# Designed miniproteins, single chains, continued (4), part 89

Each design is a single chain, and the fold is of that chain. pLDDT is the mean over its residues in the fold that is shown.

## One batch from the design tools (miniprotein)

Design m15284
Fold by ESMFold2-Fast:
Structure m15284 (fold): chain A 92 residues (1-92)
Amino acid sequence: SMKELAEKNKFGAEALKEAQRMLSKMAADFGAKTYGPQSYGKAEALGMTDWSDNRDAWKARLLAEADKVQEESDKYSELEVEAFKYLKNMVE
């Protein structure tokens, strides 16, 4: 039905927004781990998305977390499970 499609589209939009938030947090956390606490929130400014050595490690971690969330979906919210599907598609 049209109502079911509208609800599904709304949920998809929220999941994409959550995926973008999670990606930004993971970027900030990786920057802080690699360059220290002063790098919190500066991963994008450091061009980390363009660093080949870091990109592969980051992609591998993200894919591993996405697979774990899918296998342990009962321990996560429906929004988080769907958000990780978006994250996996964004990095593949």
Scores: mean pLDDT 62

Design m15285
Fold by ESMFold2-Fast:
Structure m15285 (fold): chain A 55 residues (1-55)
Amino acid sequence: SSGLERELADLSKLSVEEQKEAVEKLKQMVDTYFPNDEGARRFLEKLEEHYKEMA
């Protein structure tokens, strides 16, 4: 989705700490607006792991 893609692109401009917070917010948004989108949840989970490794 365009909205999610743009937020994910903006994450690359943030600090690792800010990126982790943004991922948590995205997970809450997915749970609220796309609760059955397993692909989105799995993608966000991978992002969270990726940013944890970047630290």
Scores: mean pLDDT 69

Design m15286
Fold by ESMFold2-Fast:
Structure m15286 (fold): chain A 56 residues (1-56)
Amino acid sequence: MPSEEQKKNAEEAFNAGVRAALEALEAGASRDEAQQKGREAEIKMGKEKGVPEELL
């Protein structure tokens, strides 16, 4: 079970992914492309913050 700290870091990673996805959509990317870019940003941020892979 993830700790409160791990959950907070995972939420921050998720929010970074959402921002990246919105930026991609504004640049004219498709929904699928935006989701892919968002997921990539979320994973990178999560790894930098030490979030377990199961929470990403």
Scores: mean pLDDT 78

Design m15287
Fold by ESMFold2-Fast:
Structure m15287 (fold): chain A 63 residues (1-63)
Amino acid sequence: SSELKKKIEELEKKLKEEEEKLAELKAHRDEIDPEVAEQQIRSVESAIERIKKEIEKLKKELE
């Protein structure tokens, strides 16, 4: 459906934004407390993995 395709496109955009956020966090990790940096990085990595799984699930629904 057109709705499913739009949802995939939105998730792919969100994935790109989260990957850019992860890159920024890694670039600036030395500027903050190490435990806080690790927690933030792990949180974003978890979000990226969830988005990737949702994209894969929706793409299978198009088949």
Scores: mean pLDDT 85

Design m15288
Fold by ESMFold2-Fast:
Structure m15288 (fold): chain A 69 residues (1-69)
Amino acid sequence: MELAKKVEELVKQGKYEEALELLREAIETDPKAAFEAANSGIKVAIEQGDYELAKELQELGAEALRKAL
C-alpha cells in the first residue's frame, strides 16, 4: 500500500529515476507489492502522456510478477 503511493507520488513529481530504483529494490524484497506499485505508476504515467515511462514500468511489473510466482 505505502509503496504504491510512494511510486505514484514520485512519478507525479517527475522523479522517474527514484521511482524506478524504488521498484527495483522492492522486486527483491516484496515482488507482489512491487507489481502493485508498478501498475499504480503505469496509470499515472499514461494519464500524464509519458508512454516511455509507462513502458519501463510495464517491464519492471512483468519482472515483479515472474518473481512473485
Scores: mean pLDDT 83

Design m15289
Fold by ESMFold2-Fast:
Structure m15289 (fold): chain A 87 residues (1-87)
Amino acid sequence: MKYYLVELPPDTTLEDLKKRLPDGVEIVYFEEGYVALLKVPEDLPASEVKGPIYSLGGRILDVFTDVSLEEAIEYARRLAEEKRAAA
């Protein structure tokens, strides 16, 4: 599995993100106004994730391969905390 760490515009809701993502992509962490972490199947092309994220005005920050779900979530949470502390 691949985990996509994405930055989202302020006021992007979990529902807005979910509506734009293709089938098979799971939102495993969501911090409104900061970041989301997406669990993506290995066989899904990167363009299928990038398109929806860019359409929301977001960006891809990182793509994790060969990490556990727990490690990816902890990284996303730490980044969200750092962004909140800096604001």
Scores: mean pLDDT 80

Design m15290
Fold by ESMFold2-Fast:
Formats: sequence, structure tokens, C-alpha cells
Structure m15290 (fold): chain A 82 residues (1-82)
Amino acid sequence: MSKEELEIEVEVALNVMRYAVLRVATKDNPEAQAVIDKHEPEIDKLVAEIEASTDINTKRELVEQLKAKVDELSAEVDKLLA
């Protein structure tokens, strides 16, 4: 595996872990769970597209989209908890 491919795999794993942490941390908040549920299909789709892609540039673009989506979800959850 190239260094670039490894960096992409690490970034995907970190963002998937961020998503999982949000789910667990908000388990007792139904409004936060609903927001997470709303974003889950797009996150799952992005992860699947990254795994299916063979082009490093396409993978990088999809990873940036995944990061942006997780950042958006995190911000929406933070707003509900404020």
C-alpha cells in the first residue's frame, strides 16, 4: 500500500470513529439521534464510494466530502446540545 493510500485509510477510519463516538455520546438524546440517522445514509455512501474507488485523486475528494459531512453532523449535534 502506498503512503498516500495509507493516509486515506487512516482519515476514513478517524472520521468513521468520530461518527461512532457521536452516536454513542448522544444515545440518550432522541433529537441528536434523529440528526445522526438523517446523515447516516450519505456517510455510508461516501465510505462505500471511497472503498470502491481505485483512483487516488477521487479517493482524496471523497475523503474531503466525508470529513465535511462528519464536521456538519458534529456542528448540528453541538447546536442541539447548546
Scores: mean pLDDT 84

Design m15291
Fold by ESMFold2-Fast:
Structure m15291 (fold): chain A 57 residues (1-57)
Amino acid sequence: LSPAELERIEKELASIENEEIRELLKKLPPEVQGVVLSLLSSLKSDEEKLELVKKYV
């Protein structure tokens, strides 16, 4: 990942209101964080997002 991509991922993580989702995402490698964040953008509920993130942790 480029430094610009890492910065974007970090800012996107900081914008997540759900603390549990944010903390779980922080445990993932940056490459996986980017992929999971992209997948989360298609989901509507925090419950669905949390379930998805747990599969990668």
Scores: mean pLDDT 79

Design m15292
Fold by ESMFold2-Fast:
Structure m15292 (fold): chain A 60 residues (1-60)
Amino acid sequence: SSAAAAQIEKVQELTLESFHLDKEKREVVIKELEERKEKATDPLVQRTIDRAIELIKEIN
């Protein structure tokens, strides 16, 4: 759906932005992604968020 696509695009933008941030700011991005996951109803969006969080944590 267009709504799911827009959510995935936003998750990708947040993930890319996190690569240019310090550790403390990356933790804020992770929290925002976790909050977005709680509001997400589409399993594909939820899975995309989980993968984004894992990837951001690997930068640490």
Scores: mean pLDDT 84

Design m15293
Fold by ESMFold2-Fast:
Structure m15293 (fold): chain A 67 residues (1-67)
Amino acid sequence: SLIREALRAFLAGDYEKAIELAEEAARTGSDVESAGALALRAVAYEKLGDLESAKEYWEKAAELEAR
């Protein structure tokens, strides 16, 4: 799972790899794991200090979770 690999990279402190994997998961996943991919991108943007992008992706992830 791309999201699982993105989480592993994130936990290892490799934020660049986590972003790449989360973007790929979002690009290919459509519905499957897309909320997780959006959440990982949001956290990565928070780590980079881009709070506006982080907010946008958090809102998208929450919308998918709410259905």
Scores: mean pLDDT 74

Design m15294
Fold by ESMFold2-Fast:
Parts: sequence; C-alpha cells; structure tokens
Structure m15294 (fold): chain A 72 residues (1-72)
Amino acid sequence: IPVEVLAEALGEELGKLPGVSEEQAEEIRERALAAESPAQAVTRAAKAAMENGVSEEDVSRAVRRALERARE
C-alpha cells in the first residue's frame, strides 16, 4: 500500500469519528503522509487521533477501515 493512498484513507476514516474536527483530520493525514512506511503512517495517525481524545477502540476500527479502503 503506497503511503500517500494510506494517509488519505486514514485521514478520511479517522475524520469521520465523532469529536474529530476537519483541522484535526487534516493534521492526522499530514502526519501519516510524512511517514517513511505504511506501518509508520498507521502508528502516527493512530497516535494523533488518540492525543485528540479519540478512544483506542474507535481508532482501531477506523484504522482497519482505512487499510481495507487503501487495499481496494
């Protein structure tokens, strides 16, 4: 999965979560896009969302959806 495709999917799926603002979703996407690998993109996006108060459960579900979307 290209980091660019995964970063877009991560920002989109995490941005749909309650409590995530458009600005926070963009920050999540940018942090993922700056990653050197797909695994790092997931880690950076997840940490950014959790730092903004999103639960680990909601982040895990959104990350899974993003990975499925990026693979398609």
Scores: mean pLDDT 81

Design m15295
Fold by ESMFold2-Fast:
Structure m15295 (fold): chain A 65 residues (1-65)
Amino acid sequence: SMKEKMEKAAEELKKRYPDLIKSIEVEDGKLYIEIKKEDYTKETGVAIEAVGLVIEFGGESVVLK
């Protein structure tokens, strides 16, 4: 299912950025990502990689919180 694919993408992101990502929520093919400590400079890099993973796993979009 789409939820399972997005949960897999979320797990991969958390493994790659454990110190940067506070939480990821999966809803309707979208990843909702919250970044620790308002590190907006690194947030752009996480967003780009998250979009790549969402495309690879067949999801719809990424939303930054």
Scores: mean pLDDT 72

Design m15296
Fold by ESMFold2-Fast:
Structure m15296 (fold): chain A 61 residues (1-61)
Amino acid sequence: VTKEELAAKASELTGEKIEVPDVPYASDSELLARVMQLIADKVPVEERQAVADALRAFVFG
């Protein structure tokens, strides 16, 4: 998956504009971890698990 695709999916799931830094990522797992960090302060605690699960399914499903 590309960082642009994951940024778009994260923005869709959160309703927030998630912009992923244009830097190299060693793996999809590293990219996902970065996106999860960007989401942490923008998503209510109650929704974080559902968003995390959806993003993992998007990346690894």
Scores: mean pLDDT 76

Design m15297
Fold by ESMFold2-Fast:
Structure m15297 (fold): chain A 71 residues (1-71)
Amino acid sequence: ASQEELGKLLSEAMKAAKEKGDLETALKYLEKAREIANEAAQKHLDKAIEALKKGDLEALERHLVAALLAS
């Protein structure tokens, strides 16, 4: 999958979490992102999912940026 497709999924996850407070929808986007991500990006996405579960939106954003850079 393309880096553009990954970036779109990560953007939608961030909007769902940060702007809408919809953590379930954010998690679904991150799970879809993991399916198309390479191994290095998946490790960062796992950390992003844990940050999301903890409600740590700053850690979520950092890990999503790291996932995109790793892809």
Scores: mean pLDDT 83

Design m15298
Fold by ESMFold2-Fast:
Structure m15298 (fold): chain A 56 residues (1-56)
Amino acid sequence: MEDVVLKVPGSVPKAEIEEAVAAHGGEVLGIVPYKGGYAVAARVPKDKVEALKEAL
């Protein structure tokens, strides 16, 4: 597992962020508003981090 912070555009709904993280075997640790979007803290399997970044 890797702890990552993802920068996500405000056009992506929170529900989609949560679903994408869960679909990649991860867990959302926190979502905070960050300048027009979200900073998403998540714990994700190492081999899924890049796929998750591409999905968001």
Scores: mean pLDDT 81

Design m15299
Fold by ESMFold2-Fast:
Structure m15299 (fold): chain A 65 residues (1-65)
Amino acid sequence: SKAAAEQALENGKKLVELAKEKGDKEGALAVLLSAQALREQARKAGDKAAEKAYEEAVELAKEAL
């Protein structure tokens, strides 16, 4: 659902911010790869709201790298 995808984005944002604070590039990369996989699944399912939320998580994770 959109709410579940938005919650996943918020959780991803917190993990990315923590990784940036600690210099944890491996943690940031893990978030990036997970968000990319979930975005692809949402795209294939036609869930535009979830796709957008996971795309935002991808961009946040890229900024941490």
Scores: mean pLDDT 76

Design m15300
Fold by ESMFold2-Fast:
Order: structure tokens, then sequence, then C-alpha cells
Structure m15300 (fold): chain A 60 residues (1-60)
């Protein structure tokens, strides 16, 4: 389905973007607690964006 292909591409793009930000943060700090909190914030933001885009793509 073209809709499922668009959803997959968006999810893959967001995961790649999340990894870039994690790698950047790791270049700034070795604090495991700070990194964990940052990863949790990125994962939450990623899920919220996925929900938003899925809703938008399913709009008739």
Amino acid sequence: SPLEEKKKAMEEGLEATKQVWIDYMKSLTEDEEELKKFEEKLEKGKKELIEFFHRRLEEV
C-alpha cells in the first residue's frame, strides 16, 4: 500500500534522525544518566511525531 510505504519511510527517517542526535550528545558527554534521559526525550518526541504523521496520512 502506498500509505504503508509512506508510514515506513517516515518512521525510518525519524529513527535515523534520532540516532544522529544520540551520537551528537555522546560526543558532548560521557554521563550515562544524562544520555539515558536524552534518549528517553528523543523516543517520546519520535512517538508523538509518528502519531501525528500517521493521523495526517490517514486523513480523507
Scores: mean pLDDT 82

Design m15301
Fold by ESMFold2-Fast:
Structure m15301 (fold): chain A 56 residues (1-56)
Amino acid sequence: FEEELSETEKRILEEARKLEGDTADPKKLAEALGLSLSTVTKNAKKLAELGLVEIK
């Protein structure tokens, strides 16, 4: 499934895997990656649908 991810989605997935506990918190991911909250939220929802991350 990772083969169909955009570069942004891959970066979000990698960062979520590095951060434990609240790894799927869109606010933390946005701050860590320097992306907007809306961009992270949309991509994180897609990753959650693929079963790659859990959103809290």
Scores: mean pLDDT 70

Design m15302
Fold by ESMFold2-Fast:
Structure m15302 (fold): chain A 59 residues (1-59)
Amino acid sequence: SAKELREKLLSLGASEREVDAYLLVKVAGWSYQQAAGYLGISPETVRRYIERVEELVRK
């Protein structure tokens, strides 16, 4: 479930905001622009948050 994935990513050291960006883009299929608008951040920040989560998952 999305809740279980969220809890796992947080346990790996991701922040709440990084997990939100990852779930919107990689799970829900939103564009970087859509996720950025929803979260109130830049698309570049969305990209960095997703990269951080992917680094944690690759450990």
Scores: mean pLDDT 86

Design m15303
Fold by ESMFold2-Fast:
Structure m15303 (fold): chain A 78 residues (1-78)
Amino acid sequence: LKERFEKRIEEMKKAGMTDEEIQDFLDALAEALGVSKEELLEMIENPEKLTPSERARLVSLLDPSFEGRREATRILNE
């Protein structure tokens, strides 16, 4: 999960996004999950403390690709 997060941020930086735009993304991600930005970062660092539903939602939001959606579905079904 931390690797997915780091990859997403790196891809955003390579696409020319500013630090402010990246912070806006993190704020939007936290809002979508119903948590604070601080709680979001804690969830990324300690994914084992999350419920399967919380992990699946976070994976799908960090990686909206087909692979990310498959991983989210796998988490929900296990």
Scores: mean pLDDT 72

Design m15304
Fold by ESMFold2-Fast:
Structure m15304 (fold): chain A 68 residues (1-68)
Amino acid sequence: SMSEELRKKIEELEKKGKEALEKGDKETLQNVIRELLRLATEAEKAGDTETAQYALNVAIELQEEYEK
């Protein structure tokens, strides 16, 4: 389903974002956060509020870890 595919993509982006944080790769991290926010918007427009919230929460977590 679209929901399952979006969730898998969000999970892969979370892993990529965490790896970018560990490496200090600011450019990759910013790109991952932007992609997560686009997926959150896509899921919300599709009426998939749970997947939209998941993507948004991952983006927020990555941004907060970057600012520590």
Scores: mean pLDDT 86

Design m15305
Fold by ESMFold2-Fast:
Structure m15305 (fold): chain A 65 residues (1-65)
Amino acid sequence: SKEEYRKLVLRLIALKLRKIGLELDLERLKKEGAPKEEIEKVEKEIKELEEEIKRIEEELAKTPS
């Protein structure tokens, strides 16, 4: 449905904004010379968000607008 499509789009936007925030955090941590463990934690969160974004994009492709 059109409503289902809209909800998926809003979810996708929210996830993409969260990913941008984490990418900015990652850049900051690298510039500040943060411990490898902290950098790897943020990289893992970004990867998990990318997997969720991919799932939502696949759902959008299958959802009638």
Scores: mean pLDDT 86

Design m15306
Fold by ESMFold2-Fast:
Structure m15306 (fold): chain A 65 residues (1-65)
Amino acid sequence: AAALAEQVEQDLLDLAEKKRKEGYSETEIVEAIGEKARQYLAQAPPELRDAVLAATVRATNKALS
C-alpha cells in the first residue's frame, strides 16, 4: 500500500521536474500531473485510492514550491 503511494509521488515529481526543465508553465505542469494521477487512480484498487490521491496532492505541492 505505502509502496504504491511512494511510487506515485516520485513518478509525479519526476514528471514535474522534467516539464519544468523543458520550460513548461506551472499550469501545464499541474495539468500533466493531473492526467498522470488520473491514470494511477483508474488502476488503483478502491482501498488504495485515498493513498494515491494524498500522494498526488503532496507531489503537486512540492512541484509548485
Scores: mean pLDDT 81

Design m15307
Fold by ESMFold2-Fast:
Structure m15307 (fold): chain A 59 residues (1-59)
Amino acid sequence: SSMQQQLLEAQDRAGDAVAAGDLETAERILTDALVAQGVPPEEARRRAREAVDRMAATL
């Protein structure tokens, strides 16, 4: 679906931001993508932070 494709693209962009050391931008990208898919803003922010933390830990 187009929503799934948008999330995958957002994950790629967020990964690039994490690799560049811009964790704030990575969190914003993922939060916005999750909200666009209907995730409540508070839950979207929590999930985005967890995802960014995991990405940063893998570097």
Scores: mean pLDDT 84

Design m15308
Fold by ESMFold2-Fast:
Structure m15308 (fold): chain A 61 residues (1-61)
Amino acid sequence: TPYELSAEEQERRKKLIKLAKKVHEASPSLEEMEKNIQELVEAFKKGLEEAEKKTEELIKK
């Protein structure tokens, strides 16, 4: 594991932990939380890929 992370990465980790804690308090089912987290990660990845494609089209046109 990396022993030093960028400030941006550290901030994201802290926010994720805080969010996960709040979600766990509101919905204590770990299985449901795992599904929700995986769905969010997939949606984020797809959004990133779409944003990159749109950016490339803007640069070309």
Scores: mean pLDDT 70

Design m15309
Fold by ESMFold2-Fast:
Structure m15309 (fold): chain A 70 residues (1-70)
Amino acid sequence: MSAEAEALTAEGEAAFAAGDYDAAIRHYRRALAVDPENERARVNLGRAEAARAEKEGSSDVPVSAEGTRL
């Protein structure tokens, strides 16, 4: 296994936990480019892509759910 692929997978998990699915997908794809047999990155990539697709339909223009919650 590769320390670089493990680090990239961990960064992807951190991005996923922060709700940044695009960044998570990018990190997981990079991990798989370094180590194509990294099952952890492969499984998490699928999960992140599904979460991103679901979130893509959400209204998120310049109003970060503000207006009443300050």
Scores: mean pLDDT 73

Design m15310
Fold by ESMFold2-Fast:
Structure m15310 (fold): chain A 76 residues (1-76)
Amino acid sequence: EAYRERLKASAEEMLREGVAGPSDPEAFLRTAVEAGISREEAEKWIKEMEKGGGVRVSLTASPETIRRIAEEARAA
């Protein structure tokens, strides 16, 4: 439960910050499915992230870390 919620929060933050996608799409899909998120939902997240022009980040990073990395990339 907690891990699934954390992964959803991280994916939502990646979408919110406009990241270009996960740094490792295969690991992203595997981790999401293992946490109980459907592969279809995870694939939709990746597709939405592809619309972003930002940096790629790991799904296992905290939402706070994702936000910081995205902000630093935009500032550069």
Scores: mean pLDDT 71

Design m15311
Fold by ESMFold2-Fast:
Structure m15311 (fold): chain A 90 residues (1-90)
Amino acid sequence: ALEEGEKYKKKGEEYFAKGDYEKAKEYYEKAIEYYQEAGDLEGLGEALINLGDVYYKLGEKETAIRYYLTARDLGIYTEEAEKKIEEIEK
């Protein structure tokens, strides 16, 4: 449900801020699962961008770009996702 998705997203953000990118990844993946089941495209798009940020920090640039493109294609966070891709491709 929405509240579970938000809970997992916030835990992902907490671990990302602490530099624990592996735990951030796990929690963002859980958030994506809940948002996808709920049909919450806004939450899904945000969590996909956050997971892209995790992959970028892990040195997986191509994977990060794929997550940003997925978020862009949802049509909810198009500008934010495009900005993230441009920053990586510089």
Scores: mean pLDDT 83

Design m15312
Fold by ESMFold2-Fast:
Structure m15312 (fold): chain A 62 residues (1-62)
Amino acid sequence: SAEAKKRVEELFKEIEKALAAGDAESARKAAEEAIRTLVEELGWSEEEAQKKVGLAIEKALE
């Protein structure tokens, strides 16, 4: 659980870095991996995980 939470935080940072670099493909891959980790390892619903990752992307684009 703690390891999975840390991985999600690292993936959110990778999304932010990829978006800042204009690397949409890397940002998409990191976002998909974050959703998967939230759902499969942390027990989030897919809808909750998508919402959480979507908010992280919106904040990174501000």
Scores: mean pLDDT 83

Design m15313
Fold by ESMFold2-Fast:
Structure m15313 (fold): chain A 73 residues (1-73)
Amino acid sequence: APTVTADIVVEKKGPTTYRVTLTLTWSDGTTATNTFDIEAESVDEAVEKAIRIARHAAQAAGYTLESVNVTVK
């Protein structure tokens, strides 16, 4: 089955604002990077939301999210 790997970088920008850089590496050899801000009460919540976004992106493309790597700055 086609797979995707998600690399997530989370950086705190405000009391409840986190910047997420999400890089998806598709099994067909393509990569896509997007940077966006999310509202979260904690780093753990920001990570959870970012992983959900990655999973939905994979599903929408018909791919399976095989692995997730998270880096907190």
Scores: mean pLDDT 85

Design m15314
Fold by ESMFold2-Fast:
Structure m15314 (fold): chain A 72 residues (1-72)
Amino acid sequence: MPESVKEVIEEAEKIIEEAKKLIEEKGYNKDYEEAIELAEKTIELIENNGDPRKILELLKEAKEKLKKGKES
């Protein structure tokens, strides 16, 4: 699991990159769009010294949306 700020940013960036690639390869999916939005919000909260609990919650939600998109 992400334990440091750097790891959380790297995980969020991977989600954004993977979701964008899947949209390009497979076409639009709302779950991929929501995964990107949640991952971008995770990075935004880190940059603004947001609540660590909320940062991890958003990252988890982004991962779940990406997974849901892949299963659809």
Scores: mean pLDDT 80

Design m15315
Fold by ESMFold2-Fast:
Structure m15315 (fold): chain A 104 residues (1-104)
Amino acid sequence: KEKHHRAVILTTAAGIYMSAGDLEKAIELLEEAIELDPNDAEAYTMLGRVYMKQGDLEKAIEYYKKALELDPNNAEAYRALAEVYEKQGDYEKAEEYRKKAEEL
């Protein structure tokens, strides 16, 4: 219905704001998109990416994991989790998630 289409528009706009470096606006739009369509794995993946760019690695992990709960075959989310864990210094988890991405 209309809410799903609005969520897609918000997610697309968030991508533009991310590219422009307006991370706060991107988060606002993605949070609205998730409220309209809570099953959109792409919106959660984008939120993880925005929080990673802000350096909020804990929130990035939470949102990438939510994306994987909705889409367990999302190789991009596994690769992103590996990168985030590597940035945190958790090299064991980084390697685990890299292997999961390669198996898909």
Scores: mean pLDDT 84

Design m15316
Fold by ESMFold2-Fast:
Structure m15316 (fold): chain A 79 residues (1-79)
Amino acid sequence: IKKLEEEIKKDPKNSKAWLELGKKLKEQGDLESAAKYYQKAVELDPTVENLANLGEVLRELGRDDEAARVDRQVEELQA
């Protein structure tokens, strides 16, 4: 995690680093921080992968309305 935080400090627009940081926090059970960093990855690069990871963690948090909005964005990109 500290290495990914250093990468983000050097390049805050590296969406992949934000995504990887979110994944590490999810693995540690910090779903709120994972959602925050997945949201940042989506803001920088709204890919299907970034949106899908955000939607999944929002569902795990019980933030179902927010997850449904993200799922609609994924469907629009895949249509």
Scores: mean pLDDT 80

Design m15317
Fold by ESMFold2-Fast:
Structure m15317 (fold): chain A 72 residues (1-72)
Amino acid sequence: EEKAREAAREFAQLDIDSARKRLEYLEGMLKRAEEGAKALGDTDPLTQEAIDRMRKEIELLREAIEEVEKQK
């Protein structure tokens, strides 16, 4: 929601390098989570919800980083 987008923008504005590092970390975690769930045939709604939450966090952080970079 709005608060999550605002927090992501503030984080990117404070330290763009740390924000990029966080994005890379989250992207790596998402890939491992997706591969793990697929390998195990995990159809648990809670697992899918966790993966969806990670995707949303990655998307918000990526948008925030792009916005900050456009201002520089």
Scores: mean pLDDT 77

Design m15318
Fold by ESMFold2-Fast:
Structure m15318 (fold): chain A 84 residues (1-84)
Amino acid sequence: DLEEAVEEARKRIEELREHLEGLIEKLREKAKGVKEAEKEVEEAEKEAEEMIEAIEAGDVEAFKKEAEEFLEEAEKAKKLAEKA
């Protein structure tokens, strides 16, 4: 039924948000003191928020796009942090 589907969707979105927050926190710690890496972490955090907004709106295409951008920016942050 619709009520159960909405409740399940809310729970899954909340779990995804918590998971993304944990990933951003780990990236932020690795990037600490590397200005360029800190900037990419900030951009990844923005994309993570846009992923959650897209899935809450039911926009699968926007979610996929933001997920790709998140992964790209997270990868850049990691590489920049590793150079320090």
Scores: mean pLDDT 79

Design m15319
Fold by ESMFold2-Fast:
Structure m15319 (fold): chain A 85 residues (1-85)
Amino acid sequence: LREEAERLFAEAEKAYAAGDEEKAAILAAEAYLLLAKAAAEEGDLETARRLAEGLELSAEEARAMGLEKAAEKAREMAKEARAAA
């Protein structure tokens, strides 16, 4: 999970550098979800909850920026992260 999250963050950075802000936001949200799941599996429910809150905020920010697809994905991932905690 953590290794997969690290890979997704690297892909998000590449997408952002290429100017694909929506793809970068989606990949980053996927990485945060994996980190939330990893924290929950380790019994660190406080970190898992905080990561879920971060995903909810990211969804609101993406919506404000007009990144509708990224906002929808981040919202779904936030819900899944909260369920894992």
Scores: mean pLDDT 81

Design m15320
Fold by ESMFold2-Fast:
Structure m15320 (fold): chain A 67 residues (1-67)
Amino acid sequence: SMQQQQLQAEIQALQQRRDELVGRLVELEREAARDPGTAEELRREAERLAREVQDLLARIDELRAQE
């Protein structure tokens, strides 16, 4: 159904966003290791992104339960 296709598309979009944020977290860790002067700033941003990833995972699980 169109509704089921839309649900699948939303789950896929959230998974892509999750993967994007995980990739950014890896880059922030690399930048923090390269430049200790900005490490605290970068790790604060990484903590925020990690929380967003947790929220996305919860949302994906919630939507999958609706399949």
Scores: mean pLDDT 82

Design m15321
Fold by ESMFold2-Fast:
Structure m15321 (fold): chain A 78 residues (1-78)
Amino acid sequence: GVAAAVAAATAAVQAGLDALPTPASFELESVERKGDLVVVTFRLRVEVDGELREGRLTIETDAKTGEIVRSGGREVGS
């Protein structure tokens, strides 16, 4: 279901950020159901050379299994 998909997407983002050597944070921006997919969008903030960089990460998960099908990111603002 949607809750399981959001939990799986959140865990994947957290694991990725925990692997970074630099300060990073994320927040849930939106959750959208598209047929058999749950599209979860996060806003990311990562410190690079003392400057905050913001981006959006979109994770598409299967609504039945919670498996990540696709992920994609885009930088938003400087």
Scores: mean pLDDT 77

Design m15322
Fold by ESMFold2-Fast:
Structure m15322 (fold): chain A 64 residues (1-64)
Amino acid sequence: SPRLEQALELGETIVDTLAKRKASPEAQEAALQGFEEHLRREGVPEEDIQLVVERMRKLLAERQ
């Protein structure tokens, strides 16, 4: 299972990629859902998954 720090770093990388490519809201949501499911499959605790996803949503909103 990835550590919370690694999950946060990967999440920021995903946000940066989405911002650079000017991904649509639909593509952004699909990426967030895909990453959430990836973290869940990797056995990351639900509270940590929610922290990572919330941070990603805030970063996406700030970079629009």
Scores: mean pLDDT 84

